# Designed miniproteins, single chains, continued (2): the designs that were tried, part 87

Each design is a single chain, and the fold is of that chain. pLDDT is the mean over its residues in the fold that is shown.

## One batch from the design tools (miniprotein)

Design m7012
Fold by ESMFold2-Fast:
Structure m7012 (fold): chain A 79 residues (1-79)
Amino acid sequence: SEEEEKKFADEMVEKIINAPKSERLKVAGQAGKELAKKNVSEEIKEYFLKKLRDAGVPEEVIQAVENAYKKALEEIKKK
């Protein structure tokens, strides 16, 4: 459900925010992969990215999420 997807997105945002700065890109990449595997809606993806920006997460970290998400979606499409 959309509420379950939102809850999952909220949990991924918290993991990124709470990660040490040195691990943040790695955690962001993993979060992007998990969002793609969950097949979240575009609305939930936009909600997730907005929540990261509102929390002051650097753009490099947000780009890492988006890049990992797109790459994982391409891999899933090959199935």
Scores: mean pLDDT 81

Design m7013
Fold by ESMFold2-Fast:
Structure m7013 (fold): chain A 95 residues (1-95)
Amino acid sequence: AEAGRELDRLAVEAQKAIDEALADPSKYPEAAETLRKIADRFRELAERYASTDPELAVTARQLADIFEKAAEDFRKAAENGEPPALEYTVPDVPV
């Protein structure tokens, strides 16, 4: 319950940072820093719960990878002044 609530809270915080930065390019550097810190926290959750809740640990690791990529995209956007190339593609399942 606690671990799940922290995971959800971090995901909401990450999405808010992304949404705010997409609305205001001056926030790209702040979003990059925030998302990197959130990714690190997801990795800490994955390591902490690897033995007690392996499924939560896998989910936390996947979220860490997603938000680390988002952080790098915003870092690059801040450097070049172009919109970030965010990886938010819905995976096409082969029929």
Scores: mean pLDDT 76

Design m7014
Fold by ESMFold2-Fast:
Structure m7014 (fold): chain A 85 residues (1-85)
Amino acid sequence: MADLEAALERARQLVRSAENAVKNGATEYAKKFAVEALEVMAQAGSPEDAEEYRKLAEEIKNSTGEEAVKIAREALDRFEARVAA
């Protein structure tokens, strides 16, 4: 559905922003972008997937910037697989 493709593009942009923030030492911005990416995926995904994304967003709050980016990227890879199917 077009809604899923729009959410995928937005999530990709947010994950890239989080990666760039980590590279520039902006840990708090990296975490904020990573959480926003998970929220976008949660809103567009199934209720079951949304629950998983919310749990990952909570884990990011207590993680490092690099860990936050890794969590968001792994979630994005899963979301991309869902959209491609």
Scores: mean pLDDT 83

Design m7015
Fold by ESMFold2-Fast:
Structure m7015 (fold): chain A 68 residues (1-68)
Amino acid sequence: AEAEARRAVELAEGLAEKASTLPEDEKKKILQDLIDEMSALAAQYRAQGHHEAAAVLEKAVEKLKEKL
């Protein structure tokens, strides 16, 4: 679970970086979609008892929100 969470964060950070080359409205949409997906995954891990994996994703979500 933690290894999967770290991979998800790395992929999301890569997508956010690529989105930085797009128009502002499209960038914000991609960032919001990533925030929503990672938040849903974090909630899923919390429900499964994978609290450390959920915390990794939740921290990444807060960093993505700073880019909005």
Scores: mean pLDDT 80

Design m7016
Fold by ESMFold2-Fast:
Structure m7016 (fold): chain A 74 residues (1-74)
Amino acid sequence: MKIDIEKVLETLSSLSRADLVTYARVLAHELRTHHPDKALGEALADRILAAIAAGASPAELLAVMREALETMNA
């Protein structure tokens, strides 16, 4: 299934940081369970969770989420 990355990112950019963190956690779970490359999916999930733990800005969270979503469309 192909993800409309631009539509997803447009929606996410309108969210509060707390809602972005919630979505980022959901994306991390999807990366671990449904990524075509299991090792890459787990590594990207770990990067998202590490960014959340480090207090990453909304812009930083969006950048990591964009990278992860692009790999899911490959």
Scores: mean pLDDT 79

Design m7017
Fold by ESMFold2-Fast:
Structure m7017 (fold): chain A 96 residues (1-96)
Amino acid sequence: MVDYEKLLKTDIKALIFEIYKEFGLSDENAEKLANEIYEELKKEKLSPTTKASIRAILLYLINVEKVPREVILEVLSKEVSEEVLKEIEEMLDSIK
């Protein structure tokens, strides 16, 4: 079972920022968008212990922001364990 508490202990805002940076945005634009997404998720009462919160963030980045899956996985491979990365890959595969 994946420890989503450990994943979200990596500041979720910082994780979103790193994904936008890998996607090719400037520090200023990545910080602005990370703040906007974090505040929106905070309104939805983002729980640091729920798999659903991570799924919602990843779905937003792929479907709304059009960030490629490969960019998200590249950032996550540096920030999370192989076990967590595999769980996230399975989660993304289940969306189609």
Scores: mean pLDDT 69

Design m7018
Fold by ESMFold2-Fast:
Structure m7018 (fold): chain A 80 residues (1-80)
Amino acid sequence: SMEEVRKEAERLAKELNDIAKKLQEAIDNGDPSAKELYDKAVELAKKLMQLREKAPEYVDEIIKKLSPEAQKILKYVESQ
């Protein structure tokens, strides 16, 4: 159902925002956890992009509300 897709996209977006923030902090501090955080962010972004293919009208609205850090990761995944 579209409501289930919307809720899943919202969940993934929240997780991506959280991980993207932690990733930026790790990069700024030279923390070795940056690689693992990056890999997690890429996986979340891929899942969000898969949902976008199923319901672009709902998922695009959610994507527009992502943090700048999270949007950067999404654009990288889209470019691959």
Scores: mean pLDDT 85

Design m7019
Fold by ESMFold2-Fast:
Structure m7019 (fold): chain A 79 residues (1-79)
Amino acid sequence: MEAKEELERLEKLLREDVEEGYEEAAKLARELGLEVPDVPKDVRGAVLAGMLVAGGLDTEHGEEILEATRELLEKYRAS
């Protein structure tokens, strides 16, 4: 419910300002129990898109996309 509304706002930011959208997504991800490390600008758009799709899906596809996003974030945390 609340996550869907925030994801809609983040979708708009992804189109207008991916950097600001990523900052808002990081805040939302923390509320969803995810750890968001520092990632380079060229990767932020992809991570943000993954978070938006995962939050918008109510299926097993959502879980798989969320796992892919976690794996990407884990990669940058380990770097």
Scores: mean pLDDT 59

Design m7020
Fold by ESMFold2-Fast:
Structure m7020 (fold): chain A 110 residues (1-110)
Amino acid sequence: MVIALQGTSADGAVRYTLSFPAEVKVGEELPVALTATNVGDTAVTVSGTLYVDGKEVASGTKTVAPGETRIVAHANVVLKEAGVYTVTGVATDSAGNTVTLSADVTVLAA
């Protein structure tokens, strides 16, 4: 099962999706991606950072044209201890909007 959290910039111009599996096993890759879709009529530059339990795992900056969807940041994270971890994506855009998306992933023993 995949978690897909959605958020929109305060001006409505950019839709964000933070996606990752709800569960992975110890030593398995956890793919985490932050995507931005520009639903406005002007190009927007988006900077995104991905965190797992407050530790930065990826960052990126993309210019997103009107109607375009781009992956802003992504990582394959390997977690060595079973438990519940918080995945956080933070996006800022060139219009000054910030969106934070956060949810938990469960890491299962082998």
Scores: mean pLDDT 89

Design m7021
Fold by ESMFold2-Fast:
Structure m7021 (fold): chain A 108 residues (1-108)
Amino acid sequence: MKINEIIKELMRRIGETDDPAELERLYEEAKRKVTIEIIKSNKDIPQELKDELIKMIEEGRMTPEEVAKYLREKGYKKTAIEIDIGLALVDIAYVTARLGREAEKRRK
């Protein structure tokens, strides 16, 4: 999945719910999906390390933020920055979608 499609789906689903637990799940899922796509698309990280990091994220053993920190410490600084940017885009999308939902609720 492309990062833009992950962001679009997140914003759509946030617009459909007011459940705090569901909102938290959607937000955390989007952060994981964005991080996995950045790792998959990278050409500088060995495939074995990509597979391990993706597995650790999918199993909940590492957060996206912990993966970015690990990659930075191992010298994959560009990929760590790309993850930081991806996570910031998820944050912007989440806030934007929640503000849109609140505005819509005030019309009814």
Scores: mean pLDDT 85

Design m7022
Fold by ESMFold2-Fast:
Structure m7022 (fold): chain A 90 residues (1-90)
Amino acid sequence: LSEQMQKDIDEAMARMMLSVVKMSIPKIKELIEQGKYKEAAEEAEKGIRLAQRGLELAKKAGASEDLIKEIEDQLKTMEELLKKAKEKLK
């Protein structure tokens, strides 16, 4: 594969991962509201891993600063949700 084709694939994958993370956030918030803290923590941990991989791929692809910032913001949101869920589990 050419370097340009690999960058295009990596950016597309990063965007897909971001979309999944964004869709997962309201579901995790609902789990926390329902008192399902263990399930919320497990889903947040999955979201963190996905956001971290998306960020790595976006940076490798030389993606826009806007995309990188959006992934970083969603990663921080997932980390906050994980902390909230874990605090409730004590």
Scores: mean pLDDT 88

Design m7023
Fold by ESMFold2-Fast:
Structure m7023 (fold): chain A 102 residues (1-102)
Amino acid sequence: IEELREEVLRLIAEANELLVETAGRADEETATRLAQLAAELGDLGAAIEAAKTKEELLEEVERALRVIEEGIKLVEPIDPEAAERLRRLLERLREIKEKLKE
């Protein structure tokens, strides 16, 4: 569980960075929403660090997947390359989700 937790935290941190970077190039409304999603990923990072069981970690990973999916939709029209990087992070998180279900 610890190795998966460390990987999830790294993936969330990278996703957060991509959302924040894209917000700097977005219109005010989109930038505000991207900032909100980035803050939500930060809160999820704290929850993931606090997760004591595989079931708790799985729940937080599922929440992170939803946030990143929304982020991709907002990022794609602004920065298609950043959106592709987010999709790679999303696929890896989906793999981790399956490993947590075993």
Scores: mean pLDDT 86

Design m7024
Fold by ESMFold2-Fast:
Structure m7024 (fold): chain A 91 residues (1-91)
Amino acid sequence: MIEEIRRALTLAEVGFTMRRYGTPEQQAQVDALIDQLKASTDPAEQAALLRQLRALLAQQRATLSGQAAAELDAQIAALDALIAELERQAA
């Protein structure tokens, strides 16, 4: 339960960050990946989807500086932690 809440909050923060700093196309891609993550119950599939989400954030991060870059760095770190946890569960 607590882990599910933490995951939901992290995904919500990622969504908000991309709406604030991403293009409409990047926002649509992130929203689609978050929807797929919510529908998935397989830890291996969830880890793969989070890796795709991380890659999109990393691309956006490369175009940003200052506070916006710091916010994306924090979200990427949060996704890395979730990916590691899900990969441990899939093993």
Scores: mean pLDDT 79

Design m7025
Fold by ESMFold2-Fast:
Formats: C-alpha cells, structure tokens, sequence
Structure m7025 (fold): chain A 76 residues (1-76)
C-alpha cells in the first residue's frame, strides 16, 4: 500500500468517526433526518474503503458533506 493510500484510509476512518458523532448528536436532539444523512455518508465511505475504490476526489467531497452536516447539527 502506498503512503497516499494509507493516508486516504486514515482520513476516511476519521470521517466515519465524525459522521458517527454527528449521527449520535442528531439522535439526541431528535433530528432523525440529520441522523439518517450522517449514517448514509458514513456507510458510503465504509463501502468505498472496503471496495478499494475511495479516491482523493471522493474523500474531499465527503469531507465537505460532513463539514456541512456538522454545521447543521450545531445550528439545530
């Protein structure tokens, strides 16, 4: 595995953890819609990692999506 692939997998793992935190926070706030969106993103990242198809472009897209979800849950 290249350093780039390893770094990508580490960043993916951190994003999955962030998605899980957002999901749990949304559930605590009673926001089922935000919880489902966070869960879906975490699952998508996990599937891409397992399939070996996660690219830097996809990783950046998910990072942005998780950042936006974090803002939404903080505003709720």
Amino acid sequence: MSQEELDREVQAALLIIQASIIKKTAERLGNTELAERADKIGDEISRLVDAGTLTDEKLERYRKEIRELGKEVDAA
Scores: mean pLDDT 82

Design m7026
Fold by ESMFold2-Fast:
Structure m7026 (fold): chain A 68 residues (1-68)
Amino acid sequence: AEADEIYARLVEEYPLPPELRNLFRKYLRGEMTEDELIKYLQDKLGYSKEEAEALVAGLREMVEYVRR
């Protein structure tokens, strides 16, 4: 439920490609770490380090907002 709520909001604010949607959902469910997510974004999806870190920082802010 919580992971699905954050994911729904992310999809509304950022029209993400399907591969990013699936990865962010796995991260929100605790199925992968931030380091694994950043590495995957760079190695498998071709994002730069700065882009991957910015995406994860935005996702972290959403998680912290919901956790309050």
Scores: mean pLDDT 71

Design m7027
Fold by ESMFold2-Fast:
Structure m7027 (fold): chain A 90 residues (1-90)
Amino acid sequence: GPARAGVTVTRKDGTVSSGSGRVVSDDGKTFTIELDAPLDAEVGDEASVAVRRADGTIVLREGTVVSTDGRTVTVEATGPAAQGPPSAPP
C-alpha cells in the first residue's frame, strides 16, 4: 500500500506548521504528500519529512517545499537520508 508521511514546515515568518498524509510520489529526493488536513505551507519554506514506507521503514529527510496547494505538498530533499530533524528552536 502507499506510504504515510509526517511533515513539519517552518514558514518564512518563523511559524511552524505540521501535518500528516499519504505519499503519492517518492523518488528518494522529491516527496509528494496528499495531506489528511490542510497545512499552512508556502514554496521556499523549510520542511522536515518523516516517511513510513510500506515495509514499515521510517526515513527522515530535510528539504524545501517546492509546491503546495494546502492539501498536497511537494518537498525536495536536501542532503542524504538519516539526517535528524532540526531540534533547536528559532
Scores: mean pLDDT 74

Design m7028
Fold by ESMFold2-Fast:
Structure m7028 (fold): chain A 77 residues (1-77)
Amino acid sequence: SEVEDYILKALEYLQQDKPEEALEAFKKALEITLKNPEYKELLEAMYEVLRTYLKVKKDEALLKKLEELWKEYEENT
């Protein structure tokens, strides 16, 4: 699945301490999930992983970008 591939890439980027690249991979997964709602639970799980990572790292700028992307997703579902 293309969504699963982007989620795996996001996780790999977090392991490499590349949260900006992880967020871009997450954004691609989110865009596909908007048209394929069967992946909603997987996307929500990845959102929580990213959110927790950014909170622990205290990356306020990326956390804000993530929360803005998530709000847009919720408004379109």
Scores: mean pLDDT 86

Design m7029
Fold by ESMFold2-Fast:
Structure m7029 (fold): chain A 80 residues (1-80)
Amino acid sequence: SMSEELVQRSARHFELLLEEFKNDPSASEEFIKKAEEALRLAREALESGEFSHEVMREIVLLESEVTLQYLKLKLNKKLS
């Protein structure tokens, strides 16, 4: 389904961002924890097969938040 495909893509994106954060010594522990939480939620949705509108919305919002935090990390390096 489209929902399953989207969640699979989000999970892969969260995995890639989490590896990027772990390889960056300036990444905050809070930032890493948020990425881990996002990945956990996506994985739980895939395991349960539950792709409700609410779950899909939460995953999209978390992807936006994690991406924004990643951009802030890159910006802070450029400004410091």
Scores: mean pLDDT 78

Design m7030
Fold by ESMFold2-Fast:
Structure m7030 (fold): chain A 62 residues (1-62)
Amino acid sequence: KIDELEKEYNKKVKELKELSQRYTALVAARAPREQLRATVDEITKVSKEIFELNKKIKELKK
């Protein structure tokens, strides 16, 4: 049902916000480039998941 997809969407949006904050903190801490790249890869993955969920929600609304 749409409510379940919206809950998953909100969960992923929160996860993306946390990853973005983590990335900023890692940059400020001068973390190794490998950690920065891993965080960017996670951001990209979560962003794609958000896009797919948003697409499914819109399709259910016609």
Scores: mean pLDDT 82

Design m7031
Fold by ESMFold2-Fast:
Structure m7031 (fold): chain A 60 residues (1-60)
Amino acid sequence: SPEEREMERLAERRARAITDVVRRLLAAMGIELSDEEVREMYERAFKNIREQLRKARAEA
């Protein structure tokens, strides 16, 4: 549905932003993530944000 598509876009945008912030914070502490670790962090963030958005919509 259009609502599901917009929710996924929002989740993608937020997951990218969170992943980038966390990567920068870790880098500032001398911890560098591999491309694979960054991708996994993004995917986990995306899934969790999408699930939270779905729950919020179902409970509203």
Scores: mean pLDDT 84

Design m7032
Fold by ESMFold2-Fast:
Structure m7032 (fold): chain A 60 residues (1-60)
Amino acid sequence: MEEIKETIKETLLTKGPEAVRASEISKKTGASKSTVVKAAQELMRELGVNTLAELEEKLK
């Protein structure tokens, strides 16, 4: 789970929001798409945001 969250953050910071796709993160981490979605939801919860767009703004 932690490595999936880190992969999402790295993708946002290095490749931008358009590269943050559940299928691509799933392939890179070996996790299921549902697990990737859960990791993204946890990240949004931890930063107090409700959408990936808000998460991206907060990470700027």
Scores: mean pLDDT 75

Design m7033
Fold by ESMFold2-Fast:
Structure m7033 (fold): chain A 58 residues (1-58)
Amino acid sequence: MTLTSEMPAGPEGELARRAALAAGGTVETRMVDGEPMVVIRLEQETLDALTAADAAAL
């Protein structure tokens, strides 16, 4: 299943963009009312792998 998340471009949006690209996801920037919005698409398996890696690091 492909998960889609949309958030404003800011520190959190930039971190999410970099993480998604590093994980092989798709990232798109859209302009809404003159503000850039970050749209992220990831497969559920990719998110599961990232969650497992984070849990293993703890």
Scores: mean pLDDT 68

Design m7034
Fold by ESMFold2-Fast:
Structure m7034 (fold): chain A 82 residues (1-82)
Amino acid sequence: MPPVLDFGPAAREDTRRAEGEDRYFPSDEAMEELAKALGVPVELVRAVMEGTRLATDGRSSTFEVTVDGERVTVSQSPAPPR
């Protein structure tokens, strides 16, 4: 298979990590209902949840999600205890 440049590894890694580390994550159906109520794709909800988790763990993160053909940036930063 020919090599291709793809920035999807970040988005796929976020989705894969959310699934693999989904200890307290709401069900996919619950997230889909929330996304529908907010008028955003479920991938945006997943990105926000993962970013919040990373920020809680002292890490900053930035995810780009496509919403209705528009690229939306989700950015979270850690809140230091001091």
Scores: mean pLDDT 61

Design m7035
Fold by ESMFold2-Fast:
Structure m7035 (fold): chain A 138 residues (1-138)
Amino acid sequence: SLQELLDRTIEELVKALKEGNFKEAVLLYARYLGILDVASPEEQIAGSERLKKAVDEVAKTLTGEAKEMAEEISLFSETDIQLAREILKAPPEEQPALRMRRRIIGESFLVELAKKYGVPIEEVRRAYREGQRDALAA
């Protein structure tokens, strides 16, 4: 199911953060955002709330760059939840534009993470597309 795919991706992201594997963490977060891109607004809210809770908990155990990355992902999750709530509240005719805006904002954050942690943007884009593909197959 989509929820099982999201929960597994969150678990793998938390593991990458604990291991200080920043490249894998960026790629897993890209997959996570790709999965959410094709989800319903309700699933986007629930998924982002679960991610935020998981990264907030692991951040308490981390130091240095790993803690900073977890906190950056947590902060962006607040923005992502707000964007998903706006889509949920919008009339159907406005939802496509808000979904596109959410996608652009998410991709912009991924570009900044890729630059900061030295991950090739083409690998990040591939991971995002893989997330979308896996979610459509779930």
Scores: mean pLDDT 90

Design m7036
Fold by ESMFold2-Fast:
Structure m7036 (fold): chain A 77 residues (1-77)
Amino acid sequence: VKQEAQAVAEYLRALAEQLEKDPALKDVADRVKAMAKQIDDLAKGPDSLKQQTQQAVQDALAFLRELRAELAAARAA
């Protein structure tokens, strides 16, 4: 669980760095960075935060799916 959360946080950090290269996506990059930090902080916390860590990971994955769909729609337009 903690290893999975850390892997997701690392992925989000790398994604945010790529998004930052485009000035139009700066706000999205900042949001992705905030999610990565939240998940990393929760993953380093006590086991009592396990459910909150899992929820944060699920929320981040849902956001990434929505972002991917929006980017696909923008490319099609």
Scores: mean pLDDT 73

Design m7037
Fold by ESMFold2-Fast:
Structure m7037 (fold): chain A 66 residues (1-66)
Amino acid sequence: SELSKFATETTSSLLQSVGDLLDGMPESDYQSSIKATRQKALDASKKLSSISPQSEADAKELEEKL
């Protein structure tokens, strides 16, 4: 859906901005913490996508029923 696309694009844009920020930082424990947080955000995004009523999983279930 358009809402799902918007959410995905917004999340991707934010994660890219964090990536750009990390590229400007010296290697440190702080950078490692941000990388770990970014990974958790990616995992959360995937879980949220899977419970969307217009998710790929719902589409595949409909295809299987047809």
Scores: mean pLDDT 65

Design m7038
Fold by ESMFold2-Fast:
Structure m7038 (fold): chain A 57 residues (1-57)
Amino acid sequence: MKELERALEEELARDPFPPRSTLSRLAREFGVPVSTVSRMAARLLTERARAAYEAQA
């Protein structure tokens, strides 16, 4: 599952608002439910926004 998190991090770095098709594509490639991908994306976005805000003000 760490490979999926890494792929999501790269995708979110390129586009912070990925289309639904991107999430569905990742779910298909890794054989996981789309809900799992969405949950990870939300978590990564929250972590990233917090870290960026603290670092860059």
Scores: mean pLDDT 74

Design m7039
Fold by ESMFold2-Fast:
Structure m7039 (fold): chain A 60 residues (1-60)
Amino acid sequence: MKKTSEVYIIVPKEEREEAIDRINATVEKLKAQGKNVSVEIEEKELPDGRVEIKVTITIE
């Protein structure tokens, strides 16, 4: 049975790349544990200049 988790991360633009790297590191760690993992990342710029990052992680 699929397990899907959605996480929202809001960061200043200057921290966007660090947030994405952290997400990718987590996904690679899960794959190293033998899990079949897929990730979808959606970005939205907020009116105040911050970035909302929506992360959808599916584990099978």
Scores: mean pLDDT 80

Design m7040
Fold by ESMFold2-Fast:
Structure m7040 (fold): chain A 54 residues (1-54)
Amino acid sequence: MKYELEVPPERISYIVNKIKEKGGKILEFTDRGLIVELPEDAEIPDGAKVLKKL
């Protein structure tokens, strides 16, 4: 599943590491945060807001 996430700049490193721990991929960095791909059963990391499901 692909998501556009809003992430505060201070938490970018933390969220990137959580995505990778969940078996996900960072697809793109955006002005608001990240576009990521996660396994279907993976939860969105705490501190990231889902802007859009892709």
Scores: mean pLDDT 81

Design m7041
Fold by ESMFold2-Fast:
Structure m7041 (fold): chain A 81 residues (1-81)
Amino acid sequence: SAMEEELRRLIREAVGALNAGDLARALALMREIAKKLEEMGHTELAEEVRRVVEEARSQSDADKRALLLAALGEVQAHLDE
């Protein structure tokens, strides 16, 4: 679907931001991913992504990056099922 393709694009952009060290952009993209997941009916996964984003706020940059990459991997795995 068009929403699934947009979500996959947002995931790729978020991974790119994390690899570039742009944590502010990565966090903004993660919030957009959560919004798109909710619009697609993946309400539980959207809530989990929002929880990870809030948890990441109190972490070091390295731990923040690891948490956000793990969450992106979970979202991508869910879409591949």
Scores: mean pLDDT 86

Design m7042
Fold by ESMFold2-Fast:
Structure m7042 (fold): chain A 78 residues (1-78)
Amino acid sequence: SEMDEIRREVERIVDEYEKKEPEFWKELTGETLTEQQKKNVRNGIVDTLVARALKAKATTPEELRELVEKFFEELKKG
């Protein structure tokens, strides 16, 4: 489905962001979290971004990348 395609692209972009911004990702997930808890945080971020993408009608890889980058910049600023 289109929703499943959006989720797959969001997951790819989030994973790419984790690799590009490892220090920020480490701060976001915390050093004391288990691997399962870190996975749960990632899944929560993906779910939030998918919901935002659907609300914004963002469907292209470029629109999804912009949405993900904007979300993380907002998190960095508080």
Scores: mean pLDDT 80

Design m7043
Fold by ESMFold2-Fast:
Structure m7043 (fold): chain A 107 residues (1-107)
Amino acid sequence: SLEEQVEQAKRLRKEGLKALNQGKAEEAKKLFEEAIKLAENDPLERARALVYLAMAYHALGKIDEARKAAEEALRIAEELVRRAPDDIEASSVLVMAATVLSAIKAS
């Protein structure tokens, strides 16, 4: 079901974050890529996973891919905040995407 796919996406994203924190950037990248596929119909979860994918690409020195992922995450989060300005989760992802994109552009 769609709900089961979203829950699996969230689980993979959390596993990816643990891998990234352990310095396993390539493994984290694969987990985030799978999370993004499963979150196709959940823009908030897709944007969140894209932020973490950008961080994984940046850790791997893949600056162009990192920038593209962060820009896509920012675009989705900006649209979500525009539709629901009081959505704290969407606003949190927007700030994270902007912060990650700024860090990538500085590198």
Scores: mean pLDDT 90

Design m7044
Fold by ESMFold2-Fast:
Structure m7044 (fold): chain A 69 residues (1-69)
Amino acid sequence: SAVEQLVTHAELVAMGLSEALARRFSPAEFSEIARLAKAGRLEEAIARLVAKGLSREQAERVVAAIVAG
C-alpha cells in the first residue's frame, strides 16, 4: 500500500534508532505510528514504540521528530 512507502529503515536510524531496532518495524507499522503522532495521539504512538523494544525516552524522541517533520 502507499502507507508502506512513507518510512524507510534509514529514516528510522536518522531519527535516533539503532539499525537493529529499526529493522523490527515494517514500513506500514511505522507509518501507522507516525500517523498517530501527527494526529496528537502521542501516548498511543509512544506505547507502540515501547512495545517494539524502545525505551520511553527513545520513543518520546522519535515521536518529537515525527511531529517536528
Scores: mean pLDDT 72

Design m7045
Fold by ESMFold2-Fast:
Structure m7045 (fold): chain A 68 residues (1-68)
Amino acid sequence: EEVQRLLEEAEKAIENGDVDKAIEYARRLAQLGHLEEAARVYRKVAEITGDEHLRKVAELLEKIAKER
């Protein structure tokens, strides 16, 4: 339930162009151990902004989630 709410809020923030809010929700997801969900949010933000740094963060989180 909590994870779904954070994902919905992150998606809404992205739709509204609020990149900072989307990243905040992604950080919360990662802190709670939901690395795959956090990676999805970072990847969407990276695609919209063209931010290579955020793309690498998403890739790293995906790799950690797969190895654990």
Scores: mean pLDDT 82

Design m7046
Fold by ESMFold2-Fast:
Structure m7046 (fold): chain A 77 residues (1-77)
Amino acid sequence: LSPETKERIKQFANRVASRAYDEALAAGLSDEQAQLIASQVAKEVYDLAKRQGEDFDEKQLEQHGQQLLQQRIQQAK
């Protein structure tokens, strides 16, 4: 991976983490649960983006992350 792509993936994963955290809190989870879920979702999309490489699909990975987020929120209740 180029340094530019690594930075894009990192920034993308950070955006996913922030959104996941806010959504988990909005769903009624604790701060601790929201942080854990956000980190898990962000790590998953980060790892997938690295596997896809230079042409990683942000929209596809956002959809995948959203599905995982909803699953984790339900499991935490």
Scores: mean pLDDT 88

